# Designed miniproteins, single chains, continued (3): the designs that were tried, part 35

Each design is a single chain, and the fold is of that chain. pLDDT is the mean over its residues in the fold that is shown.

## One batch from the design tools (miniprotein)

Design m9183
Fold by ESMFold2-Fast:
Structure m9183 (fold): chain A 89 residues (1-89)
Amino acid sequence: DKEEEERKRFEEEVEEAIEEIRSTLKVPEEELEKLIELVRLRAEAERLMKELKISKAEQDEIAKALAATRSLEEEIELLREWIERLKKK
């Protein structure tokens, strides 16, 4: 099952990215946890967009909004709002 293999690979890539952040960055614990949350939220949003077959136009709109954020906290909040919106569809 190719879809099952892709899902497992995606989950492994997300956990590898988180582990790399934890092992390589010498930042304050609060900042480290925010970076890990951002990685998890981005992965969840990408998974939901793929699963729900979100249009290229909607993907571009969220990408533009994320690029306009000026802080890690703003990006996290925007991703949380987007994920909740996707879950309601």
Scores: mean pLDDT 75

Design m9184
Fold by ESMFold2-Fast:
Structure m9184 (fold): chain A 135 residues (1-135)
Amino acid sequence: SFRIENVASEEELERVVRIFLAALKQAGITDLEVALRVYDLAVDIIRFASLVLNEKPEDISDEILENLAKSLLKNFTIPGVPKEKQLPLAVFVARLLIEHKIDPVLFRKKLEELFPDYEPTDEEIAEAKKLIDSI
């Protein structure tokens, strides 16, 4: 079974999920099912990269993640996500999982928990923008 070894604390998990939620809201995504499709695509990209390269998720380069995301999105579009935001959002959350060493199952559960009532702070919006602009 696919898993990133969870090193993140509960506080860090919530913080990182909130940053992703801020990015989703800035992209105009207000539907949980659409948010989960973006998330599930990102997890599939990491899983595929790890399998093909026979490498641990944390050893996958940003260039490999971006190239695999581009390849997958060439033949598939997520309904409800602006075309220009699909690749950056998928790569963004994939990087968050890898860099913060968060188990994808725990992230997804926290995402579902926080999404309905989530309102981003200006600080969370600024952090999400800074990180996504680096892609």
Scores: mean pLDDT 79

Design m9185
Fold by ESMFold2-Fast:
Structure m9185 (fold): chain A 91 residues (1-91)
Amino acid sequence: KRMHIELILDTKSGNEEVNAMVGTLAETAERLGIEATIIEKEASTEEAKKSALEALDKMIEFVKENKEHKEGVEEFREKVEKIFEEALKKE
C-alpha cells in the first residue's frame, strides 16, 4: 500500500520561504515513493505548519527501515520547524 501525505500551501501569507519549503517537501516525498498532494488555500501559518510536520512524521515512519533516508528527513524536519517559528514570530 502506497503512503499518502497532504501539504497545505498558504496563499494568504505569501511567505516565499514557507511555500518553497512545502514544494521541496512534496518533491522529497515523491522521491521516497510517497504520494503527495498539495492543497493551495488561504490558511494560517500555524495550520500550514501542522500539515507539514504531520507529513514529515509520516515520511520518517515510512522510511524508518532505511536509516539513510530517515536521517535526511529528520534534518529537514528541524529546518522546517525553524522556518515556521521564524514566520510566526514575524506576525
Scores: mean pLDDT 70

Design m9186
Fold by ESMFold2-Fast:
Structure m9186 (fold): chain A 62 residues (1-62)
Amino acid sequence: SGLEEAEARGQAVWEGLRRLAASPSEEGRRARELLEKIWENSDNPVLTAQYARELAELLRRA
């Protein structure tokens, strides 16, 4: 089902993000910075979406 596939993809993205955020690399540092900005701007959907897109792009490159 589409739900099971979306759940599996969500798990994979979460695991990738966890590894990236724990990394001592430049990409890991940027991921932590973006996560902090998402948290700090959680009441601003436009900024949150922008930071989330940057984080997704960073995760894809890592």
Scores: mean pLDDT 78

Design m9187
Fold by ESMFold2-Fast:
Structure m9187 (fold): chain A 93 residues (1-93)
Amino acid sequence: MEEELLKLEEEFRKKFEELRKKLGAEKPPLQGMYELYAEMLEYALEKPEYLPLAQLIAQQVEAARTGDPSLVTPFTREEIEAVREELRAKAAA
């Protein structure tokens, strides 16, 4: 595994966990979620090997912008693990 990919996985995991802690509050952290998705998209676009992840994140950002509630969700543990596995697969190739 490349150190850069491992660091990115750690950052994604921690930011998702922080976002979900805030979700426990009365007011949902929609703005924070939008900012997090935009940041992740920026990182992914800098690395061509992350294009599939960039597309998924772009869809979430667009859903938040257009107000489509079916696409605006916080990441679950399973989704975080799926992203981690995808990044590992890319690094191993």
Scores: mean pLDDT 54

Design m9188
Fold by ESMFold2-Fast:
Parts: sequence; structure tokens; C-alpha cells
Structure m9188 (fold): chain A 60 residues (1-60)
Amino acid sequence: MTAQEAFDAGRRALSAGDITAAAEGYATALRLDPSHQEARDELRRLAEAGPHSKALQEAL
């Protein structure tokens, strides 16, 4: 699995409304490539905007 594959999985999950799976995908992308700016930006966006901040913190 590449960082881009994990990021794409996160984007698909977000489009389906699965915030937890989206956060997991973005977190996996960052573990594989810590410089993946798009994954970092999406994770930060979810954490800042999220009404489920507790679930997001556990997923991150």
C-alpha cells in the first residue's frame, strides 16, 4: 500500500460519510509518508470542523 492509496481510501470514505474510516485512511497515509501535505491538511480539517472530535482524536 502506498501513501496515495491510503489517502484515496480516506477520500472515498469521507464521500460516503464515514468520518472514522476517512481519518484512518489519512492517518495511514501520513504514517507511510509523513510529508504528505494533502493528508495532513484533510486530517486537520476533520479535527477542527468535527462535531465528533473525541472519535477523531481516537482515530488519529
Scores: mean pLDDT 74

Design m9189
Fold by ESMFold2-Fast:
Structure m9189 (fold): chain A 108 residues (1-108)
Amino acid sequence: MEKLKKIEELVEEAEKALEEGDIEKAYENLKKALELAQEPEVAKQLPRELKLRIAYLTGRLVKALEDENKPELATELLQPLALIFEPEEYEEALKAIEKGKEDYEKKF
């Protein structure tokens, strides 16, 4: 699926941007990835590993945005993220988000 590959590329660009301290670019790329990922046909095809990678990155970026006093942007990422997970996956998704926040706090 071309959309799945595009999501992977956007997630990789967001991860790289965040490591470089470009929070705005990380936000833009992750938001685009989530917009594609939340499409019903796409969400159904997402590998569990990619979903968790997105959740982890969302946690890192949420912490970065909170540290920059931009909590509204953090909320915009969390809403579409909830749509890509099944109810039975929520505990694992929440753990990935929490780990992302923790790892970002330790590094910065």
Scores: mean pLDDT 83

Design m9190
Fold by ESMFold2-Fast:
Structure m9190 (fold): chain A 83 residues (1-83)
Amino acid sequence: SEKERRDELSKILGEFAKKVNEALEKMKADPNVTPEQIEEFRRIYLEAVINPEDEEAIQKLAEFIGVSPEEVRRYLEALRELL
């Protein structure tokens, strides 16, 4: 059903958002991480959202968050379906 599909997409987005927030908090707490590196993470995140075919941005985002590139692609596909 349409509701079941929306619930599935919301789960994918929510799970990924939690992982992004956890990664950002870990970076902010790490004294070896610079403000410039946090801005680089935000820039790469934006690049992956704007151009979901950018495999380099997807790989880098996956590395920052600590997830697979496939998980990043699943998130971007879910985001595009909801928008």
Scores: mean pLDDT 84

Design m9191
Fold by ESMFold2-Fast:
Structure m9191 (fold): chain A 72 residues (1-72)
Amino acid sequence: LSEEQRRAAENGLRALEADPSGALAATIAGELAKLGVLSEEEARRIIELAGQPAQEKEAVDLLLERLRRALE
């Protein structure tokens, strides 16, 4: 990751840990895809899950796991 990508991922992770909502997960996934931290496919999957009330937690958990792995 570039420094810009790493900073964006760290900011996204912190924000999502403080507010684990599907709406925030979808917003972060879209922003990180624009920066190349996530692929368009990864972001689309998270946004799709976040739009489904029963799968909101899965979307949040998936993005948290993905960001933690990106930042190791």
Scores: mean pLDDT 84

Design m9192
Fold by ESMFold2-Fast:
Structure m9192 (fold): chain A 77 residues (1-77)
Amino acid sequence: SEAEREELLEAGKEEMLDLVRKMKEEMKKLSEEEQKKLEEKINQLVDAYLSLMREELGASDEELARIREEVEKILNE
């Protein structure tokens, strides 16, 4: 059902955002240059995760773009 897909998408979003926050905290232990390199890897991981959400759950481009914006805000803190 639509409600079940929305629930799974929300759960996936929460797990991804938690992972991003955890990685951001770990990055703080590294040099600024190393942090920049890992930020690119984090963005690649996020892109892969959003692609899976689109394929498996039928998430819209608009919905995925909003999640990506939330990730960007976390990384810029």
Scores: mean pLDDT 80

Design m9193
Fold by ESMFold2-Fast:
Structure m9193 (fold): chain A 84 residues (1-84)
Amino acid sequence: MTKEEIKKKKEEILAEIDKLPDSWVGVDRAYELVREFAKEIGEEKVKKLDMEVSFLIAMGKSPQEIKDFLKKFVEELAEEEIKK
């Protein structure tokens, strides 16, 4: 994936997450979007995402907090790939 493709996908994913409700349905959809992006970057990023989301759920984090985490994960993931 090129740096420009990463930027475009990041912006598209963040915009889609912002349209989703602060509910478990919204979290599930946001997680799917972020997970597909992570898959395109590498398996280790998918594993990291899965572990961190599972940990947040185990900690009793709200749907809003998990959505905020997923948005931050996408931003940081894209930034790391662009600056490598």
Scores: mean pLDDT 84

Design m9194
Fold by ESMFold2-Fast:
Structure m9194 (fold): chain A 92 residues (1-92)
Amino acid sequence: MLEEAKKKYEEVIEEGAKRLVEEAKKANPNAFSDQTEEQQLEGARILMRDIAEGKEPGAEGTSKGTKEVVEEVRKEGSEALKEIEEAKKKLE
């Protein structure tokens, strides 16, 4: 159903954002030194949504762990967005 598809999408974005911040900090503890934890998560959520929509992440030279998170969110987020579109078509 549409609500379930939207919940899955938001879950992918939230988990991806948290993992992105954690992996980036593991690779470079100063990666977000000029940002609060809330700003880090907000920025990561925006980036994860862009990645799920198929936009370039703009983050060349990231760690292996960060790249892995980006690829996972791109795949899972894209799939969740397709489920949302199909659910909308069924309602329209």
Scores: mean pLDDT 72

Design m9195
Fold by ESMFold2-Fast:
Structure m9195 (fold): chain A 84 residues (1-84)
Amino acid sequence: SKAEEYLRLAIRNLETALKQKDLTSFKSGVTEALKNLNKALEIKKDPLAEKARELLEEALKQKDLKKMKELAREALNLLKEALG
């Protein structure tokens, strides 16, 4: 489905973001993941995907890259579960 396509895009964006060493590139990747995740949620409301969005929004509010990456990894795991 188109919702699954957007979830796969969000997963790829997060995997790329988590490989970044600098805060700016990481934030850019998470922001792109959120855009695709929001598009998926517009099509289908999935509780795991909704929780992943909340974790990514919380990650962007943090100031420590390590804590931000911990939240992004949790979100990534939830999105992979949502796909099956």
Scores: mean pLDDT 90

Design m9196
Fold by ESMFold2-Fast:
Structure m9196 (fold): chain A 60 residues (1-60)
Amino acid sequence: SMADELRARMEAEYQQAVERARQGIADDPTVKDPEEELARSERTIRSYMDQRFQEELEKL
């Protein structure tokens, strides 16, 4: 279904965004706790992606 295709694309975008955040954190010497910072980034990115998914789903 179009909704399943949208969900798959959003999940791929989430994984890509998390990987970019992980690389950015690894490259930032000012980050005191990389694991905590990544966990915060993952929650923020997931919330953003869930909001986008809901908005796009309403357009279908």
Scores: mean pLDDT 84

Design m9197
Fold by ESMFold2-Fast:
Structure m9197 (fold): chain A 79 residues (1-79)
Amino acid sequence: MSIEELIKKIEEIVKKLEENPDMPLEEIEKLMNEMLKLVQEIGKLVVQDPSKLEEVEAKVLPLMERAAEVIKKNLEKEE
């Protein structure tokens, strides 16, 4: 798989999380685990071609921030 395909898969997961903020915690955890695996695969490819690191970070970091915001909203305050 190419880096571009992996980034697209991460984007699809993030969009699904944004569209379904009330999904069960088990499903959120599954999607988060799938996203982490995709990030790890991108990392392996970047190690093989470090010239792509800056471009990948510029594309992936905003997606990670968007996912984090969905998780924050899903995690209610105890009070």
Scores: mean pLDDT 77

Design m9198
Fold by ESMFold2-Fast:
Structure m9198 (fold): chain A 88 residues (1-88)
Amino acid sequence: MLEEELEQAREAAKSADPAVRAQALTAIGGLLFQQGDLEGARRAAEEALALDPRNLAALDLLAEVYEAMGDLARAAALRERRAALLAA
């Protein structure tokens, strides 16, 4: 269930491996978004992007979070950034 998945992801977020930590933070953010915790999801996605600025999953998540929060301008900017990474 979501709670069990969050617990597993939080444990992985304690990893010393930055790549594992970035993926764990993205997973945590996604689960928080599903639970309606928009602020928690935003913070987790931002931390994942700080570890890996090219993480497409984290960019997608953060854009969805901003859209859900009503910040359409920031959501659009994040989607444009994602598209630019794929167009290179």
Scores: mean pLDDT 80

Design m9199
Fold by ESMFold2-Fast:
Structure m9199 (fold): chain A 87 residues (1-87)
Amino acid sequence: MEPLPPVERVLSEEELRELKERIEELAEKLKAGDLSVGNEFVELAVLARQQYLAAETPEARALLELAEEYLDPILEEQHKQAQAELA
């Protein structure tokens, strides 16, 4: 896997809270079948992971766990689509 680039700045608790709210909003849209937000969700999940690796705070870890919980269904759906193309 390509290593994640280093973050220039560690987000504040308030900024992490805003990021969490955005991830939850996008996750609800994805559950409703709106796959158009998938790219934005992945970008925010990557940012959450970068913040955890930079700071290792409980807040950043909770955000990463939340992002990974919702990312798995998206990756599984994409994997099923790729398998269908190969069949």
Scores: mean pLDDT 67

Design m9200
Fold by ESMFold2-Fast:
Structure m9200 (fold): chain A 78 residues (1-78)
Amino acid sequence: MKVEITMENGTVITGEGETPEEVAKDAREKALKLGLDEETARRVGRMAETAAKLAMEEGKEELKLTGDELEQRAVRHM
């Protein structure tokens, strides 16, 4: 599966993997490669994991969300 998260500063981070955990790891590594700090990269990883879980629940192979949209949807599903 693939998730695409648009950060507040307009940075787009993609996470890809077969499981939410793999998607989170990929997104975190990509955030670090873009020069984001460890704390921000961990936050991105958690967001990507949540987005991947939402994509699985909705039966979607790809999900594109802003950070704010993801937080709103995550609260509704949690």
Scores: mean pLDDT 75

Design m9201
Fold by ESMFold2-Fast:
Structure m9201 (fold): chain A 97 residues (1-97)
Amino acid sequence: PPEAVEGVIQGLERVIELLKNGEVDKAIFELEKMAETLREAGMEDLADVLQRVIELVKNGEVEKAIEVLQTMIDELRRTGDLRAAAEAAKKKIDEIL
């Protein structure tokens, strides 16, 4: 659904802004809220990716977290497909870790 894709993109962009501003706790809170909403919607793969991003942020790997989030945004804008975005993000995590 276009509304779900747009909502995810906006949420991910907000998280990137928070991370770039050093607002780590707020970024984690927004990521946890998004992951829970996605799990409730049955989007387990994307929720799992967001959980991996939370782990990167908690470990101080903020630049890697931003790269994963940006990869998801780029794929969502190209395809409109939440599963394709989750797959692209998983590939980016494997590439940078």
Scores: mean pLDDT 86

Design m9202
Fold by ESMFold2-Fast:
Structure m9202 (fold): chain A 87 residues (1-87)
Amino acid sequence: LRARIEAARDFAISGFGLAGGSEEDRRRIDEVGEKALRLAEVDPEVADEAARLLGGAGASALNGDMETALEAVERAEKLVEEALEAA
């Protein structure tokens, strides 16, 4: 799971970088990845879903669909924030 979270985070950061995403967008992705890594031991289901969303965000960004990419990042942010609050 941790390796998958790290791979998804790196992919999303690279995808946003290539697609012209802002420095703030890349920082948000980095923070989501870090929170997902913290959740990997506490709530692996949520951590896995966050990795899936980050992977999707990277793919959408590379396909030129930045709106869908940002929506995926926002969903991942809310998911990991809520899970950390509940833990």
Scores: mean pLDDT 79

Design m9203
Fold by ESMFold2-Fast:
Order: C-alpha cells, then structure tokens, then sequence
Structure m9203 (fold): chain A 75 residues (1-75)
C-alpha cells in the first residue's frame, strides 16, 4: 500500500521516528481521495528512490522530511 511504502521510505532514509506519522498522513490522504496529494506523494517517493540509487542519502532524507511537513500542513 502507499502507507506501507511511505513508512518503509522513512526507515530507509534514516528517519524511523517519522515512519508511523508518515503512514498516518498517507492513510488520511488516501481516505480523503486527495488525488493531488496522492500524486505528490508518489512523485516524491520516486525522487527519493532515485536519490538513494545515486547514493544521495542527505538529499533523500531532506526531501522526505520536507514532503511530510508539507502534507501535514495540507491536512
């Protein structure tokens, strides 16, 4: 699920303390049917995966944190 993917991304980028909160945000977005937020989240996960593949851990971590903050403000 999208929520599980987001929780796993948090752990992979070294922010395990954000995993549960990020999962809850993703579940709420999906529940609301927020297509714009779902698209943003999927695109963000893709960018994080690309950064990780390129060894850019700091960029991946920063992007993840910023995305969680933006989505939380939207809810």
Amino acid sequence: SLAESVANAAKVVGLPDLAERAKQIAEEIVKRGDREAIRFLNETLGKIAKYLKEGKMDEAQKLFKEAVERLEERL
Scores: mean pLDDT 86

Design m9204
Fold by ESMFold2-Fast:
Structure m9204 (fold): chain A 73 residues (1-73)
Amino acid sequence: SLDEEISRLILLLTDPDPAVRRDAAARLAELAKTHPEAVRAHKSSIVPLLRALLSDPDPAVRAAAREALAAIG
């Protein structure tokens, strides 16, 4: 289900691997565009984590987090 995918992506935003964090943020950005209602239901969990990723040491993770926040609104 979308809820299970979003819950997994939320967990992956805190993964030690920057590639995993980047891909999770990018997938959340895609889901925010294609399934905005499903992402909005998890907004209170997603937004604080994406805000934290704006300060991530990896520039690709920061870029993905900016795009995801823009897509979520």
Scores: mean pLDDT 91

Design m9205
Fold by ESMFold2-Fast:
Structure m9205 (fold): chain A 86 residues (1-86)
Amino acid sequence: PLSPEQKLEEKIKIIDDSIKHRLRTLESLGFSRADSITFVSGMLLGLRKQLEQQAQASTDPDERQVLLKLAEYIDQRIQELKEEGS
């Protein structure tokens, strides 16, 4: 099995790829950069809340740690997107 650090790295990669793809898709459909960032940030806030709830429900300390670190990473990405879109 993957270590908690390796699981975190792979999940971060998936999140980053998803953000990049969704922003490009929205912009290709004619949404402005600011609107695209707003939509993606809203989606990320929903994911963050879900990850935090899953962490609180988890009985596995390693799983809980990975989920909490992912939620923190999402907070950082939202701030970065907000700065990019201003």
Scores: mean pLDDT 85

Design m9206
Fold by ESMFold2-Fast:
Structure m9206 (fold): chain A 97 residues (1-97)
Amino acid sequence: GLTADDLVAALATVDPEVAEKARPYLSMPPTSLTRRSHQFAVNVLYLAAGYVMGWAEPEVVQRSLKEMLEIAKKENTLDDEVVKLALRAAKALGLLD
């Protein structure tokens, strides 16, 4: 299976700062994430890395990003670090409007 180091290495080819700041989120157990918006943000980072690695389709990343943003608006977490990292990763990949 993919390790956190594999995902961080993929993200680092696009934005090294996002990759290193995302490392703790990608390395933690899923059960340690208490907010749904944070869980979806980590999924966006995972899929962004997958897009870089060639196994995730851009439409899947864009759909997951949209779902993350809808949840983050409801939870008032749009300014949370992991949500902003997911947005920045998608922008670096040209997947934002």
Scores: mean pLDDT 85

Design m9207
Fold by ESMFold2-Fast:
Structure m9207 (fold): chain A 79 residues (1-79)
Amino acid sequence: SEALRQEIIDTVLALAKEAGIELDRDEVRAELDRLVAQIASQLEKSRATLEALRGRPLESPEEALALELAERLLEVAEA
């Protein structure tokens, strides 16, 4: 979904800005598209990896955020 891609890009840009980093939207979009294409080319393996990660106890808020982002990226790749 294009809407979901834009939400991911907006989130990344907002987090970077809070960290004092100015990112170019077009570069973030290009990296996201590259990552989504790689996930799409390895969907079965990507799903297996995500399920293995879900089986682990979450050790930090950063790990929980990373898992949520991974789930959203997989959803975009499957669409």
Scores: mean pLDDT 74

Design m9208
Fold by ESMFold2-Fast:
Structure m9208 (fold): chain A 104 residues (1-104)
Amino acid sequence: KEEIEELLKKAKEALENGDLETAWRYFVEAVRLAREKGLPWTKELAEVAEKLGDAFYEAEDYLTASWAYRVASRAYEQLGDKEKAEEMKKKAEEAFNRWLEVAS
């Protein structure tokens, strides 16, 4: 399995190329490996999660955007960035509410 830093790098490269599906796959594997190894959330993981949230929200995939923003919020909270954590939490709630609206 790839290292977390390499997976996040591949997620960022895919995101920069507009390949949201590939970016999401690498990001989810990075989150899974960090959890499996008991490693702390990094600033890079937080920033990739935020960018994925923004990209999926723009693509109107609100459920995936909500999940990405929740990961970003938790990562920023662990890093001590309370302002970014609260911003991401609000974006996650907004995305989830949008998903509920379109699912109805």
Scores: mean pLDDT 84

Design m9209
Fold by ESMFold2-Fast:
Structure m9209 (fold): chain A 85 residues (1-85)
Amino acid sequence: SDEFNKMLEELEKEKEELEEKIKKNIDEETLKKIEEIAKGLVENINDLEKVDELVLEAHELLSTLSEEDAEVVKKYIQLLVEEKL
């Protein structure tokens, strides 16, 4: 339990650091889409067809960003999914 709690604290810290980078370079509407994609992935993790649709949506979103911002967003989505599993 202590190791699990430490992992959650580390995930929360990484999330905060990524959120700060996102808020600096990414608009509010794009951030909402990122959060919706992450939520959808968690809620539909056993639905492979829905996961594929959400991955395509994420890829389309990432293609509108710079390479640097796309990497930050990708990591943030991964972190949000890991936090909620």
Scores: mean pLDDT 78

Design m9210
Fold by ESMFold2-Fast:
Structure m9210 (fold): chain A 91 residues (1-91)
Amino acid sequence: SLNQKAQEAFQRAVEAADRDDGEAAIRHLQEAIDLLEQARAQEKDPEDQKTLSREIDNQQELLDHLRRAQRAGESPRDALRAWQQKRKDDA
């Protein structure tokens, strides 16, 4: 499914960021977001569409953090950790 492929791409992005491979992390995360957007476009259930939108927003925030870190010459791992901490604080 598109959702399963998106989860796999997201996992690859997390692993790449953890290795400080910012280019790979951004590439895999963009793939995950694209797959989630396709899933949302095909979704007919409003509750599932809302869940997909929330996950897209969360992953888009991580993508923005990774792109900012790459431009600034900062650690992709640190950007990932900051995003993970925010998710815990928001939960």
Scores: mean pLDDT 87

Design m9211
Fold by ESMFold2-Fast:
Order: structure tokens, then C-alpha cells, then sequence
Structure m9211 (fold): chain A 76 residues (1-76)
């Protein structure tokens, strides 16, 4: 269960960084990834509480992903 949780989180984070590199807006990325997390969680058989926790954890960490991306692009 914990490994599945982490796998979905890592995949969403990787997809988020990819979308940021393509110039997709933060709001559009967050909406897309929340949908992806929901679908992946349902496919993995996570409970509603686990799904909600994963979405909340991702949303609270999304600002950090945006910050990391901004630091990397500013180096060029």
C-alpha cells in the first residue's frame, strides 16, 4: 500500500515537471495531475481516504515542484 502510494506520487511529480517544461500553466497542470492521481488510485484499489490524502499531499507539494523548475530554468 505504501509503495503504491509513493509510486503514484512519484509518477504525478514526474508528469508535473514534464508539463512545466512544456509551458503548461500551473493551474492546468494541477487539474490534469489531480485527475491522473484519482484514476491511478482507483486502478490501484486505494480507498477514498488514501486517494484524498494522496491528492492533498500532491497539492501541498506542487508549489515545491514549481519552485524547483523555476530555479532550473533561471540558470540558463
Amino acid sequence: TDSVYQTIFDMASSNGLSLLSQGVSDDDILNQLNNDITQMSDSAGLTDSQKTQLINDFNSNFDNLVSQFSQNRSQQ
Scores: mean pLDDT 77

Design m9212
Fold by ESMFold2-Fast:
Structure m9212 (fold): chain A 91 residues (1-91)
Amino acid sequence: KEVEEGLEKVRKEAAELGKLLYEAEKKLKEEGNEEKIAKFKEFAEEADKKLREFGDKLVEAKDDPKKLLEVIKEFLKALEEFKKELEKIKK
């Protein structure tokens, strides 16, 4: 079902983002660039906050498939945007 497939995709994309965040933190610490490390920490905090907000929206929409699909779509878009922003910080 569309909702179930969307939730699985959200879980997979969120796990991938977590892996990328861990890799980026390790690389930036090895470089020792304090400005990039500070920018990364701000980004990671903002991403965590945003992802928690999406989690809350999913819980609130649990009994409304139409709202769930909208939240899933927005969540997936946010995950894609965070991955792109992370690549910019790594440069």
Scores: mean pLDDT 82

Design m9213
Fold by ESMFold2-Fast:
Structure m9213 (fold): chain A 68 residues (1-68)
Amino acid sequence: SMETRQRLMREVNELRDEAESRGVSQPQIDAILQEFVDLLMRLLDEGVPLEEAIERARRYFEEQLKKL
């Protein structure tokens, strides 16, 4: 839906800004954000509610960011 798409764009933009503020390189940001989107889409396809899917995917993103 348009609402889901807009929410996903907001989440991606916020996470990109966070990673950029921490000095993460553009190729690393792109790679981790792709993993975030792939995980989020998989969870949604499996029937996980949007808010729960976003929370799980954000946790994954934060864990990847901590490894850098």
Scores: mean pLDDT 86

Design m9214
Fold by ESMFold2-Fast:
Structure m9214 (fold): chain A 113 residues (1-113)
Amino acid sequence: SSEIEKEIEELKNELKIFIERLLILSEIESVEELIEKYEEYLKKLRETIVEKASTLSKEDQKEFKEKILEVLKEFGKELLEAIKDEELKKKLEEVLKKFIEELEKELEELIEK
């Protein structure tokens, strides 16, 4: 689907911009403040992804889920490579893992419905 490909490309670009912004913020904000902003960003991202998925056909929902999870795993690898602070890196990895697990479950429940 050309619509799915467009959504995936937009998400990839948004996530790359977010990494750049997070790196800038990491120079001026505490680990705790960065984690709070990251959790809030991911919460909004999850809501947006689920809402977009809900507008798709059941066949397109499955494809979208698979592509989104691939993009988020790639994002996680890029983020961990970009961040040099070990404590921040570990916390970001834990938050992202929970986010991906929750999103995968919510998308599976949507497809099963």
Scores: mean pLDDT 84

Design m9215
Fold by ESMFold2-Fast:
Structure m9215 (fold): chain A 95 residues (1-95)
Amino acid sequence: SALLEQSKKLLESRVPERIEEAKKMSITDDDKKLVDLIEQRYQQAETPFELGSVELALSVLIVVQAKEVKKSGRDDSEAQKLALERYKELEELRK
């Protein structure tokens, strides 16, 4: 539908970039599976609601990944900055 295509176009640069960020922050097999699932759901989205659900899930995953990276003792400064910046950007979009 035209509405779905417009919604995908609006998110097309944001969602793929955040998926790539999540992939870079993936430290466990579970994280990688979650990113793959989110990407799959993005590709299969038939409604604007489903697209919004993917974006929300991705935002939550990025925050969780940043916390797990810090806990694991990895060099997490870049990953944390990316996660916080992404989360802040999504909060601003909700306003």
Scores: mean pLDDT 63

